# Designs tried in a protein design run: designed miniproteins, single chains. Part 75

Each design is a single chain, and the fold is of that chain. pLDDT is the mean over its residues in the fold that is shown.

## One batch from the design tools (miniprotein)

Design m2613
Fold by ESMFold2-Fast:
Structure m2613 (fold): chain A 98 residues (1-98)
Amino acid sequence: GGDEARRRLIERAELLRRMNQDEADDFFAELLKEHREEIEDFAESAVRYGPLRELSVSKEALLKAGVSEETIEKLERAGTTFAESPQEMADRLLDSAR
């Protein structure tokens, strides 16, 4: 439910704020590995129709998850921005819950 999803976002944001960059990138890479195909399909759609998006993950996390550099370039061309620190990852994750 929505309350459980929001609690999970808050818990993840708090964890991210305690991590260094390598730990945060590895954490998101582990989560994203199962969704690699969805991310690549989303990047194709974002080039054609997607609004500007702020992702709560770094480029390094996406690369570690197996997302191609070409897919990341497509997201950037569509106006997607990436988090550059664990603190920014946490802040963007919380902003997505507003």
Scores: mean pLDDT 71

Design m2614
Fold by ESMFold2-Fast:
Structure m2614 (fold): chain A 65 residues (1-65)
Amino acid sequence: MSDEEEQRLLDQSHRLVEEAMGVLDPARAAEFNQFYLDLLKDYNAGKLTPQEVLERLEEKARELK
């Protein structure tokens, strides 16, 4: 994966979280933000790819709807 593609996927993940937090109730928004922070920890530890971070966030957003 290119550095540009990696950054694009991370930016998409950040936008997804911001957009979802804008439409979720405060408790669900807090849960989704914590889930995102935990995914970023795993990504920084080399356990997840940027694509896997985005996919897990998309799945969590569907569950919270």
Scores: mean pLDDT 81

Design m2615
Fold by ESMFold2-Fast:
Structure m2615 (fold): chain A 103 residues (1-103)
Amino acid sequence: MAEELAKKLGLAYARVTAENAGSADGEIRVELSNPDDPAAQAAAAGMLEVLAERIERGETVSGDYSAIADTPEEARRAGRLAAEMGPGTVVIAKDGEIRVLKL
């Protein structure tokens, strides 16, 4: 859903899925619309930064997070916000506007 929306808008997309991240059997998966796109990379980095901060505090994290953005700067902010808002969050950032969707 979020990936298809990003494609229709012509924007970068990243998804991070965490399963018991911070435990010995924890997994994190990263999906980018284009692995060579700095905005897609920045969106994923923003999500991973927040998840890493939570794991460092002793939390175990599970959830699915997505960000859609135009520029690397907006993408990193959108990614951080998606992870901060919690599981099932999709954040769209474009032209200084931010939209938050819950799935």
Scores: mean pLDDT 85

Design m2616
Fold by ESMFold2-Fast:
Structure m2616 (fold): chain A 104 residues (1-104)
Amino acid sequence: AKALSLEQIKKAFDSALNILKKDPNYKPSVVKDENSQTAIEEVFLILLNPKLPLAYKTAAARGIFLFGGPKALRYAYLKAKELKLPKSVIDAIERVAKEFNVEL
């Protein structure tokens, strides 16, 4: 699989936020490997959904790392802090960063 660019990661994050703004009852889907941009957007949708439990958010943060690498996880962390997202989002990212030895 080809690594996603930071611009692609930013686009996926912004798309996920816009989708959740329009549909706050978003249903989690199974992530598919067919399109890395679509896959990272789906895992951002799970991570950013305030109604989902920490376990789902942690799995989503792991997906962000697997599709986008350390730069995607760092970008998600930066945006979570800037936007003052719930502690569960920040905790999910920090747990995955520790698992994969990513410096945030």
Scores: mean pLDDT 75

Design m2617
Fold by ESMFold2-Fast:
Structure m2617 (fold): chain A 100 residues (1-100)
Amino acid sequence: SMRDIIIQQLQTGLIRARVLYGMAQQRGDDDTAARAQQVRDDIQDTIDRADDYSVDELRDRYVRLQQRLNEVQRRFMSTMSQSQQNQWRRQVVQSISQYQ
C-alpha cells in the first residue's frame, strides 16, 4: 500500500540519519551529530505515530523530514573526501539491506 511505501521510506531515512549521526560522532562533528539526532528523533516519532496520520499527512511529513535530512547530509558531505563519501554510501546500503 501507499502507507507501507511511505513507512519503508521513513525507515530508510531513519537508517541514513543513524549512520550520519555515527559518522559525525566518529569525526567529532558535534553540530552535525546534534542535527542528525534531531532529524532521527523526528523520523522515529513519525514512524511511531504513523497510524495517527492519513496517507496524505504521512507523505507531507515524510517530504519535510527528507528535505531536512538531505540538508544535514549535504552540509556534512561537503567536508568529506570521495573515499569518505563512498564509505557513507556503503554503510547506508548495508544497513538498509539488513532492514529489508
Scores: mean pLDDT 85

Design m2618
Fold by ESMFold2-Fast:
Structure m2618 (fold): chain A 62 residues (1-62)
Amino acid sequence: LLQQIQQVIDQITQKGKEASDEARKKLPPDASGEERAEALGQAVSKVVFDLGKQLGDLYDQL
């Protein structure tokens, strides 16, 4: 269980980085600071939300 929890935390970090990189690639070069912040925030929030549920389920199994 503790190893699985650590693996999910590692996945949140890795997937969050990947999601932010993909969001940056999809933004136009002239995107405003607000547009960039919104796109990055949405991409990272989605990863944290999905993996956060999995993390919660693992904590309940402790």
Scores: mean pLDDT 75

Design m2619
Fold by ESMFold2-Fast:
Structure m2619 (fold): chain A 72 residues (1-72)
Amino acid sequence: SDEEKIKGIRESVDRLLDEGVLTPDAARSQKLSAPGLIAAKKALEEGKSNEEASQIGKQAYQQQKQKAQQQE
């Protein structure tokens, strides 16, 4: 599922943060972009164009950004 893929990415990012490979800011940015990357990949697998996949990914990223702002 998309949630399991996002969880896997978050766990990988947390591991890299714990290993000192990523800064906290970089880790936060990677986690925020993960839903967008998954949405774009799914669109490409469904036969959508690169342009459409890019737009879908950007929209998912913006939705996650708005959710983060509402929790502040």
Scores: mean pLDDT 72

Design m2620
Fold by ESMFold2-Fast:
Structure m2620 (fold): chain A 87 residues (1-87)
Amino acid sequence: SEEERRDRALEIFNALSHLTPEELVKLAKEAGIDVEEVEPEQQKLNVYRALLEATDEQLDRLIKIAEEKGLIKVEEVNGRRVITAKP
């Protein structure tokens, strides 16, 4: 559902909150998510907006890349995927 996709976008964005704006933009682009060039102070907000418009396939790719890079932890709890930041 759209609500489910939005919740997933917010969850991954929050799990990546420890990254710099530049690192976050680079990671989103690696997942094939279109992120516009903006001022440094607006980069994180611009990524958030891009994630809200991203397809399920793009969000899944972002999650996979972030997990492979050791940036996040993905767990399955009671049949639901939970995403948290890695220290």
Scores: mean pLDDT 81

Design m2621
Fold by ESMFold2-Fast:
Structure m2621 (fold): chain A 72 residues (1-72)
Amino acid sequence: SEERLAAARAEAEAAYRRIVANPAATPEELARAEELLRRVREAANAEEAARAALELEVLEGLLLIKEAVSKL
């Protein structure tokens, strides 16, 4: 549904903002996040958007781990 697609896009936008605010993000990881956000924005249906949004959430999770490790 369009509502599910809009929700996936909103979640991806929020994840992207958190990724770009993370000081542990490298230029390569930021470029990957931009590509994933583009895929969510261009997605023809909720399934495609949700898959790309999930990859953004995984990237966010990896950056949170990397930031935590950098403080050790």
Scores: mean pLDDT 86

Design m2622
Fold by ESMFold2-Fast:
Structure m2622 (fold): chain A 65 residues (1-65)
Amino acid sequence: SITLTAHGKGAIIGSDGSVTPPGATYTLSGSNPRITPLPGGEALASTGSGESALFDADLVEVTIS
């Protein structure tokens, strides 16, 4: 699983259309966790189950379990 924690002005946009505000968490529960860096300071978290979230790489804490 992947847990994303938004800090400061960091935002997380889930594949479900949700926007996670600063101070909140977003969790991807699927297997085969993967983080893909994107141009412009963003990154994509994804799982083998089709879950994904777009986030600010500098302002979001990533925990993989």
Scores: mean pLDDT 79

Design m2623
Fold by ESMFold2-Fast:
Structure m2623 (fold): chain A 87 residues (1-87)
Amino acid sequence: LKEKIENLKKQMEIIKEVVKLKQEGKELSEELWKEINKYLSEEMKKLIKEFVEEKDPEKQLEIVEEIVALLVDKMYELGITKDDLEK
């Protein structure tokens, strides 16, 4: 469980950084792409790539909502609560 919680926290940190850089009009670093490849699932990687390539703000928001939904589903599946992530 601890390893799964830690991995999920890392995934959330990566996603937050991606969203922040995209909002600031900055490109993702090669190091950040390496972290994405290391910590994120194939499904999540596809969503991140789609998000980075998307130019329409409304579609970007839809992709972020899909990413959040996938994270929430994973939390529920693993029995991880918001409290577990804030430790």
Scores: mean pLDDT 77

Design m2624
Fold by ESMFold2-Fast:
Order: C-alpha cells, then sequence, then structure tokens
Structure m2624 (fold): chain A 93 residues (1-93)
C-alpha cells in the first residue's frame, strides 16, 4: 500500500465513521482508520496520521456527549480508547 492509498483509506474510514449508525459500524470504521493510520505513519507520514486520528477522536468525543443511546456511547468510548492508544504508539515512532 502506498502513502497515497493509506491516506485515501484513512479519509474513507473517517467518512464511514461520520456516517456510522450502529455500534458495529462505529467500531469497524475505527479499526479501519487505525490500520490505515499505522501504515501511513510507517511510511514517514506520521504528522498526517496523527492529525486524522485526532480529528476522529474529537468527532467521537462530540458524538458521545450528544448521544443518549447507551450502546452507541459504549461504542464511541471503545473507539476513543483505541484511537488514543494508536495515536500514542505513533507519537513514539
Amino acid sequence: MTAEEALARMDEALERLKNAKSPEEILQATQDLVVAAAHLASLGRKEEAIRRLQEAIDYLEKMKKNSKDPELKKAYEEGIELLRATLEAIERL
């Protein structure tokens, strides 16, 4: 996978996350974003990977605050934890 392909996959995963309506969709989009971010960072595009991960974290934090659905809140929380762990790992590269 090229850096451009990894960036495109991150942008696609982020859009899927913004359109996600179920816990399953939230977690799947988050996992896809993490995989693409790790690959992009491994290709030397660390700053772009971090920026996309931070955008996703900010989005999920906002959705968690505004949601009244406990299942969706749990999925947002799990997504945030995964994204934060990934961001910390990439920052250490």
Scores: mean pLDDT 87

Design m2625
Fold by ESMFold2-Fast:
Structure m2625 (fold): chain A 74 residues (1-74)
Amino acid sequence: SMGELEGGISVGVARISIGVSRAIGKPDVTLYQNAIKNAQEGLDLAKKGGASDSLIQDAQDTIADARKGLAQAQ
């Protein structure tokens, strides 16, 4: 479904942003806040689109990962 595709893209973008920030050792509060928002929107779209349990789990893990990054960056 389009919702599943859109959800996957949003979560993917969030994961890349988190990974890049961590790889270069530059924690960024704004980047993690945006990643949380994008991953949450992706989760909502995935749930509405009837996405697979694996995509829903990946979205939830991405939100948790971004929240941990935000806490460490603050």
Scores: mean pLDDT 71

Design m2626
Fold by ESMFold2-Fast:
Structure m2626 (fold): chain A 91 residues (1-91)
Amino acid sequence: MELELEILAAMALIGLSVALLEAKRRGDEETAKKLEEMRDIIAEAGATGDKEVLVEALEKSIELAKELKNKELGEEVVKLLEKLLENAKKL
């Protein structure tokens, strides 16, 4: 199954939105701000087709997801983003 760059970016935005809502719910303002920045970068990369920017943003997003206070949700987001990162590198 081949995933186009725009689809990978869209899927990453879903995962980041879940992580962002959890960070806000837990009052983690610093992680929430960084996740919002990554969301904006990934949205732009998807719109412009910039694979290198998407890969870098996914790597940073994985590290941010690991910092989530909800470790179970964080692990699920990390798994999603790691799968998307592998597919983006093959694109």
Scores: mean pLDDT 84

Design m2627
Fold by ESMFold2-Fast:
Structure m2627 (fold): chain A 67 residues (1-67)
Amino acid sequence: SMDDRLEEVRRELEERLAELRRQYDSDLSTASPSQLRTLTREYTTRVLNAVGEAFDREIEIRKESRS
């Protein structure tokens, strides 16, 4: 069903975001104070891209259900 497909997209996004956060926390643990802003901005961009890709998949699923 559409709901099952949307739940799969949500689960995959959650897993990806957890991995990105783990990598970010690791990077922060060895970072100098001068690197913090750049690392945080890079992390934010990766999160935004992951969310955008998930929304694109949701749109495709919803379009299919409207046919």
Scores: mean pLDDT 88

Design m2628
Fold by ESMFold2-Fast:
Structure m2628 (fold): chain A 87 residues (1-87)
Amino acid sequence: MKEKEEELLKQAMDKLSEAITILSKKDSYVAMEVGVAAGDLQYAYRSGPELLEDAVKYLKEVAKRAKEVDKEAGEKIEEAAKLAESI
């Protein structure tokens, strides 16, 4: 159902926002990468499933870098990726 998909996207975006807040205090470059990944996820949701798969893949790559800066922030990005995969 479209409503459930919109809720999953909202939850994923909330997790990414929390990760950006944590990372902005430690590494502004990685925080910016998460912001780009979040933007890509929103565009992909509107555009189609192929772009959504690519956005999730990029989000997982950014999560690995974020974990090196802050474990909690990286885990929040991984949670966002799992929510996005469920769309």
Scores: mean pLDDT 83

Design m2629
Fold by ESMFold2-Fast:
Structure m2629 (fold): chain A 63 residues (1-63)
Amino acid sequence: SARERALELAREAARNAAAAKPDSPVESLAKVFENALLERGFSEEDAREAAELFREEFERLTA
C-alpha cells in the first residue's frame, strides 16, 4: 500500500540522514522529508505519519 511504502521510505531516509547529518535539527529534516513525499504524490495523512516515524527513527539512531 502507499502507506506501507511511505513508512519504508521513512526508515530508509532516517538511516541515511543519521549517517550523513546526525547533528541536524530533526524537525527541519522531518519537514523536508514530509514535503518530499507530498511532491511524490503521497497523501497528507501518509506523509505526516511517515514524517513522525522518520523523527522517531532518526532520534533512536542518533541517541
Scores: mean pLDDT 88

Design m2630
Fold by ESMFold2-Fast:
Structure m2630 (fold): chain A 98 residues (1-98)
Amino acid sequence: SHDDEVLLELETLVGVMLIMRAVGYSFREALEKLAEELLKSEHEEIRKLGEVLKYVLETGEVSEEFPLTSKYILEKIEREEPLDAEELYKLLKEDLEK
């Protein structure tokens, strides 16, 4: 399904971020690279996620257009915990329906 294709790409990109952390990139550097790669996606949903991540990294603020997704990202940044692709996609879809 389209959802399965989007989720697989997102899981792959998040996986690359975890590898970057393992080889010595800072959490912020790994997230900045993730945002760059998300913005290059052929899938509109993944590009929108890249825009939300970029906004959060630049402002440190919750996005009014994507409140659930941006709040989740901010929480993970504060705790330096890895992003979960399934949760990100779930929250993004909820924000898109509002």
Scores: mean pLDDT 86

Design m2631
Fold by ESMFold2-Fast:
Structure m2631 (fold): chain A 67 residues (1-67)
Amino acid sequence: SAEEDARRAEDLGVLAVIYAGQGDAARAAELLREGRRYAERSGDPRAIESVENARRKASELAGVELP
């Protein structure tokens, strides 16, 4: 469902930030790509924004701009 996809996107964004904070930029990038796919599938603008906010935060923590 759209609600399940939106929640999965949010959860993946949170995990990406955690891994970026631990120095695992590669894992963070994979989680952000997966989260973006779920956010797009959900059609929920807030889910899309949530993943983008997570990407920005993860990029700050990783010291590199993540996709």
Scores: mean pLDDT 88

Design m2632
Fold by ESMFold2-Fast:
Structure m2632 (fold): chain A 69 residues (1-69)
Amino acid sequence: APPAVKITGGGSWKLPKPGEKRTLTVTIEVDGKKYTITATFENGKVTLEVSGLTPEQKAALEEALKRMA
Protein backbone atom coordinates (compact mmCIF):
# COMPACT_ATOMS: atom_id res chain seq x y z
CA ALA A 1 0.00 0.00 0.00
CA PRO A 2 1.26 3.56 -0.62
CA PRO A 3 2.58 5.42 2.45
CA ALA A 4 0.00 7.48 4.34
CA VAL A 5 1.11 11.12 4.20
CA LYS A 6 -0.62 13.84 6.24
CA ILE A 7 0.41 17.48 6.33
CA THR A 8 -0.26 18.55 9.91
CA GLY A 9 1.26 22.06 10.00
CA GLY A 10 2.14 24.90 7.68
CA GLY A 11 0.17 27.40 5.63
CA SER A 12 -1.14 27.20 2.09
CA TRP A 13 1.34 27.85 -0.72
CA LYS A 14 1.48 27.92 -4.53
CA LEU A 15 3.87 26.26 -6.95
CA PRO A 16 6.52 28.72 -8.15
CA LYS A 17 6.40 30.03 -11.71
CA PRO A 18 9.27 29.10 -14.07
CA GLY A 19 12.43 30.89 -12.90
CA GLU A 20 11.16 31.35 -9.32
CA LYS A 21 12.61 29.72 -6.20
CA ARG A 22 10.49 29.04 -3.12
CA THR A 23 11.36 27.44 0.23
CA LEU A 24 8.70 26.03 2.54
CA THR A 25 9.01 24.48 6.02
CA VAL A 26 6.20 22.08 6.91
CA THR A 27 5.39 19.48 9.53
CA ILE A 28 4.27 16.17 8.05
CA GLU A 29 3.26 12.74 9.27
CA VAL A 30 4.33 9.69 7.26
CA ASP A 31 3.25 6.23 8.42
CA GLY A 32 2.55 7.61 11.92
CA LYS A 33 5.91 9.41 12.36
CA LYS A 34 6.18 13.21 12.42
CA TYR A 35 8.88 15.07 10.49
CA THR A 36 9.74 18.72 10.02
CA ILE A 37 10.98 19.20 6.46
CA THR A 38 12.30 21.99 4.29
CA ALA A 39 11.15 21.83 0.67
CA THR A 40 12.85 23.98 -1.97
CA PHE A 41 11.16 24.39 -5.36
CA GLU A 42 13.42 25.63 -8.13
CA ASN A 43 13.51 25.13 -11.94
CA GLY A 44 10.61 22.64 -11.84
CA LYS A 45 12.43 20.46 -9.27
CA VAL A 46 11.62 19.81 -5.62
CA THR A 47 14.48 19.29 -3.17
CA LEU A 48 13.57 17.86 0.24
CA GLU A 49 15.87 18.43 3.24
CA VAL A 50 14.78 15.47 5.33
CA SER A 51 16.53 12.27 6.41
CA GLY A 52 15.07 8.86 7.14
CA LEU A 53 12.40 8.76 4.40
CA THR A 54 12.28 5.86 1.94
CA PRO A 55 11.98 6.56 -1.82
CA GLU A 56 8.29 5.57 -1.62
CA GLN A 57 7.66 7.96 1.29
CA LYS A 58 9.45 10.78 -0.58
CA ALA A 59 7.31 10.12 -3.69
CA ALA A 60 4.10 10.20 -1.63
CA LEU A 61 5.22 13.45 0.02
CA GLU A 62 6.00 15.07 -3.35
CA GLU A 63 2.51 14.15 -4.59
CA ALA A 64 0.90 15.53 -1.40
CA LEU A 65 2.84 18.81 -1.79
CA LYS A 66 1.72 19.10 -5.44
CA ARG A 67 -1.91 18.72 -4.32
CA MET A 68 -1.49 21.64 -1.89
CA ALA A 69 -0.58 23.96 -4.77
Scores: mean pLDDT 66

Design m2633
Fold by ESMFold2-Fast:
Structure m2633 (fold): chain A 81 residues (1-81)
Amino acid sequence: SKKKAKEKILELIKEAGGEIVEETEDKIVVKMTTEQYEKFKKLLKEEAEVKSESVTKIEGELEGVPFVVEKIGENTVLIEL
């Protein structure tokens, strides 16, 4: 489940044009422009159950796995699973 959720998130990152700069078991750090981040959010919302959203943070569930997406820099996004 967690592996499948992570694989799906990695696919959506690639489709949005994001660049993976760090990947661990529980964390993905991605370089994205503002436009790429907006595209990523749109793609993520089609696949995931969003439980809360703010300008910089999205919390939700994908394939029964909780996730947090947080914009931690101008062009940097942190994803935790």
Scores: mean pLDDT 85

Design m2634
Fold by ESMFold2-Fast:
Structure m2634 (fold): chain A 68 residues (1-68)
Amino acid sequence: SALEKEAEALRAQMEKLTQEAKRLYDEAVRAKEESPSEAETLRKLAQEKGDQAVEAAAKAARLRKEAA
C-alpha cells in the first residue's frame, strides 16, 4: 500500500514534469526568432524537466514491481 501510493505520487509527478517540459519547449520554439538566447535557455529547461520525468517514471515502475 505505501509503495503503491509512492508509485502513484511519482506517476503524477512524471505527468506534471512532462506537461511542463512540453510547455517550455513550445515557448522555446516560439521565442527562437525574437530571442535565440532565451529560446536556448527554455529548450535546456525543457530537456531538464523531460529528464526528471523519465527518472520519476522509472522509479514508479520499480516500486509497482516491488508492490506486486
Scores: mean pLDDT 85

Design m2635
Fold by ESMFold2-Fast:
Structure m2635 (fold): chain A 62 residues (1-62)
Amino acid sequence: EELKKKIQELEKKARLYRGRAEMYRNWDELAGNDPVLRAEQQRAEDEASRYEKEANELKKKL
């Protein structure tokens, strides 16, 4: 049960970071391609991918 809860938490965090990446992408479009906003988008995408990978690794242990 604890393992299932941890997987759900990681998946939720991955979705939140995916949403943040999309938000920064939209802001970058409006700002006329700001390199700081692009860097924030990339960081959010990297965090999402990290959480997705960890969740998938835990699923294999179920």
Scores: mean pLDDT 81

Design m2636
Fold by ESMFold2-Fast:
Structure m2636 (fold): chain A 63 residues (1-63)
Amino acid sequence: GAAELAAEGGRAASEGGEGDRGDRLGAKTHNYALSGDAERGREAGLAAGSEEGARLGQKGGEA
């Protein structure tokens, strides 16, 4: 569901953007995906340097 996609997106974003920056952007991707804000979820994932995180954040937000 959306929560599962948000969790995956957050984890992928954190993994792609190593360190504290990745962790913070992963959390933002997760929160935006849960709120249905696909665009912001995608941007947070991309900022973390994770294409997979951006994709999953967008999906979660659209679900």
Scores: mean pLDDT 57

Design m2637
Fold by ESMFold2-Fast:
Structure m2637 (fold): chain A 56 residues (1-56)
Amino acid sequence: SKINKLLESLRPTVPAEKLIEINEAVKGKSTSEALKTIAEKLGLPLSVIRKMAKEL
C-alpha cells in the first residue's frame, strides 16, 4: 500500500506505461527492494525516493 501510494503520487509526472512497468517490477519485492527498483527505473537517487515515501 505504501508503494502503491508512492506510484500514485508519481502519476502526474511519469508516463502511465512506465508506472505499469514499475508496478510489475516491484510486485513481490520487499519495501526496501521496491524503493530501489523505483529509483533505478526513474533515474532518481534512492534518497529522493525514500524521502517521498516517508511523506506518505
Scores: mean pLDDT 80

Design m2638
Fold by ESMFold2-Fast:
Parts: structure tokens; C-alpha cells; sequence
Structure m2638 (fold): chain A 113 residues (1-113)
């Protein structure tokens, strides 16, 4: 597991916002999922600390952060319901978490040294 501070967590979302178009990911069960660009979604949430987990000064666990993001994307936030692509909303929670983890791994592996 990884631990991330809130600032580093926001930087990972900033990197995702740099991705344009859709990306295919293959889950552990062999299912291929097309993940749409989440740029506009992340742009709306990026500046609002209410939508980023762990406002405590402790580093956030990566798995906890991804679970929180998955729950947010599945429309569990009733205060600010943003349109989420149907392909995301239709995914089971566990599959969505895995797809997000794979996208984050891609972002981390392609980040400048």
C-alpha cells in the first residue's frame, strides 16, 4: 500500500486531468473496461477540499483514497451531483476501484522522474 498526503493526491488527479480521450483497462477478472476522460469532473472537484478524503494532516492510504473516489463517482454525493459518464456509473464498486488503481499506476509510471 501507498500513503499519500492530500497535496500529492491532488497532484495525481491533476495528472489524470492531463489525459484526453478514453483509455481501456483490463481488470483481474479479464473484463475490459473503457474509462472515459474525467478531466471536467476532476476540474470541478479539484479545488474543493470536501471531495478529497483525509483533511487531517496525516498521509492518506492510497486504497482509502481510491475507495472514496469510487464512491463519489458512483453518485454517493447528494450535495453536488455532477453528471458521471454512464460507463463509470454502471461499473460495480470493486471493478471501478480496480480500474482507477490501474489508471493511477499508468500515471505514476509515465510521470517525469
Amino acid sequence: PFSLGLRLYREYFSRWMSLTGSRKVTLGNGKEVTMPSLRDFFTRYFGDKRYFPNTAREPMDLDEALEYLADMLKGNDVDLPLPVPESIAALPRDELIEALRQLLQYVLLTAPA
Scores: mean pLDDT 59

Design m2639
Fold by ESMFold2-Fast:
Structure m2639 (fold): chain A 81 residues (1-81)
Amino acid sequence: STRGVLGVLKNEAELVRRLAEAIAASEEPIRVVLIDAGSEDETRALAEEAAARFPGVTVIHAPVPEEELPAVVAEVLAAHA
């Protein structure tokens, strides 16, 4: 079975690097959806690089106020679940 991971990112460049390492080391098919909540560091660029390198990785850019993030997460889950 395909494993699914959903992550919300805001200025989490190190987390994205670690995630890319884990995906590269994985022997199992993984589907990963990353929601960038308007990062100002390398987070979005690294997430987009991961999506370009790994077929199972999708990046959604959602630079919305913090109070709107739960609605975005719900829409993404409805579209991908």
Scores: mean pLDDT 78

Design m2640
Fold by ESMFold2-Fast:
Structure m2640 (fold): chain A 65 residues (1-65)
Amino acid sequence: DELLKELKEILKNEYGLSEEEVNEIIELARAGELEKAVEFIMEKTGLPREIAEKLVELIKEELSK
């Protein structure tokens, strides 16, 4: 949906993730591998865990629609 597209663009443009890296995060979230998605964001972006957890939560909420 549109909000998921906006979130993907933020991850690419603000945090420097590639499209492949964003897609990996989305796939981990879809699989219920939320901790792996958090760790992947932290590894690729250097963001604090608290921010990575909030990003994964937003992705999960959008995928549940």
Scores: mean pLDDT 81

Design m2641
Fold by ESMFold2-Fast:
Structure m2641 (fold): chain A 59 residues (1-59)
Amino acid sequence: GVEETAKKMLEMKEKVDKGLKEAGLGSVELKINEDGTAEVTYKTVFGEQVFRVDLKART
């Protein structure tokens, strides 16, 4: 379900954030909404990129 997908995204975010910080490239932020959407923000030396994901959508 949405909660399971959200937990998986949090685990991936932690790994990516650690990798970016260790490489000196930046950081990543994750915002999960109770309605089943999420926003992933990459703040890197290449710029800021925001991805919006529907955790209910399997496409």
Scores: mean pLDDT 75

Design m2642
Fold by ESMFold2-Fast:
Structure m2642 (fold): chain A 62 residues (1-62)
Amino acid sequence: SRALRETALTHVRRELESLAKAGKFDEARQLAERAITSVSKIDPELAEELRKLADEVLEKYK
C-alpha cells in the first residue's frame, strides 16, 4: 500500500541520514543495498524510490 511505502521510505531515510552524519558511508550503502534487494522482487517501484533516496542522502553528506 502507499502508506506502507511512505513509512518504509521515512524509516530508511532517517537511518541513512543518521549513518551519513556519523561518517559511516559504507554502512549507509550496505543498508540501502539490503533494503533495495529485499523489496526488488515484491515492489520494484519502492526499490527504485529507495535507490534514488540513497543516492540523494549520500550525495548530500559527501
Scores: mean pLDDT 82

Design m2643
Fold by ESMFold2-Fast:
Structure m2643 (fold): chain A 109 residues (1-109)
Amino acid sequence: DAEEIIEAVRRLLEEDPASVEVARGLISAYVNALADPSTPEEVIKALEEALRAIPLEALQKALAELAEKSTSDPEVKKLLEEGAKAPSKEEMLEKLRKVAEYIREKLEK
């Protein structure tokens, strides 16, 4: 499971896809992995490394698209919009971690 994900991430890094679609998929996978306490640390690390390899502009466009689709939760939408405007990958990743934390808090009591 984790090995297959790491291999897939490695292939994406090698192809250097500046694709908004690929960026969207990786962002969603990263947020979901962080929100799930059963996710192995190696999977989270691999996804974070993949996100860091994608051009910032592609990540910003992907986050803007995800924010538009997140109309049912205004807090998630706001955090994704802030991530889309982040001037660095580090600030963007911090916003994604806050989205995951918010999701965890809503699902767990």
Scores: mean pLDDT 75

Design m2644
Fold by ESMFold2-Fast:
Structure m2644 (fold): chain A 85 residues (1-85)
Amino acid sequence: SMAEKQAKVKENVKLFLEVAEADPRTAYAGAAQVSEDKYELAVALRDPAGRLRETIRMIINEKGVEKVEGGDEAKELVEKYKASK
């Protein structure tokens, strides 16, 4: 059902935000609903000098990460999220 999909999406979003916020490089992590069954997430990462080095954007659905925009740091964060399931 749609309600089951929505519950799963929210669970996936919560898990991703917990993983992102646990990363000491994270300056900002946030999520916005873009459709009934999808959220867009943005994560801003800092280097050791405190400079913003990357902004990661992704779409999360009931299956997990649907789309990722970013470099190697984005891929690393997605793998940490997958490992936390």
Scores: mean pLDDT 81

Design m2645
Fold by ESMFold2-Fast:
Structure m2645 (fold): chain A 87 residues (1-87)
Amino acid sequence: SAIAARLAELQQQIADATALRAAVEEAYRILSTGQPIPAEQVPQYVALVGPVTSNEDFVPGFQKRLADADRVIADATAQRDALLAAA
């Protein structure tokens, strides 16, 4: 059914955004300690927030990614709950 397919899609969006949020939050937690990022890990952090010139520039990028992920989770959850309430 179209409704079941849409619910599965929304649940997948929530799961994907939640996993991304957890990864970003852990990286942000490490950066907030003030410890330098090992050079071999810099490409992974650049992939999460985009290219930056220093470790300090990663912090605003991670904060934005957390806020973006939270928005996706909230929007998909609201859509899921509305579909379930209308059933």
Scores: mean pLDDT 76

Design m2646
Fold by ESMFold2-Fast:
Structure m2646 (fold): chain A 76 residues (1-76)
Amino acid sequence: MEEEIKRKVEEVKKFADDLIKRLKENLPSLTPAQKEGAKKAIIELVKLRIEKLGLPEDVQNEILTYVEKKLDEIEK
């Protein structure tokens, strides 16, 4: 069970990492409004993925914190 949760976490993190990488590559071409919209869209897509996988609340919070931190880092 622990290994299954870990695998699902890695799948969601990989999904988020791919979306964040694409956003980072396009950052110079985006307006501030488009950047904020894209960040919000990534968070919502990650939330939907987590919900479909039925992950525990603590694990959901870990993934969301990871994604939000990664999104903040790309602006630097």
Scores: mean pLDDT 81

Design m2647
Fold by ESMFold2-Fast:
Order: structure tokens, then C-alpha cells, then sequence
Structure m2647 (fold): chain A 78 residues (1-78)
């Protein structure tokens, strides 16, 4: 299981100045991850929301960094 992707999402949120143990919407987490990676934050937010939906989750729900990373891994495996 891709525990590493959850840990990476947590680290990227912390690099973006967020609490890695907080609860985030897919949009907020994606924007923060995009900023930390030097990518387009809006594109990253849309990608995270799409990954949550593909993983069978509500894309507008509140999630931990680990849950977001896991959803991205599941979506990437489809």
C-alpha cells in the first residue's frame, strides 16, 4: 500500500506552511501541494479533486493528508 504518498502529501503541506495533521478539502490540499512543488496550484487542486472522485470519495469533503495521498495513488492505478 502507498503509505509513502500519504507521507509525501503531509510533507508538502508542511512545506507550504500548513499543518500536516490538519483536515483539508481536496482543493485546499491540491493548491498547497501545487505551490510546494512549484506547479500550477489551480491545476493541482483540480487534479486532487478528480483523484478523490475516482477513488469513490466526495471531492468536496474534508480529508487528512494521508487520505488525499491514498486517493491520488488509487486514481493513478486506474
Amino acid sequence: MNEHSGNAAKLLLEVAGKDGDGLYTGEEAGEAIGKALGADPKGAADAVKEALALAGKDPNGLYTATEIGTAMDIAGSL
Scores: mean pLDDT 74

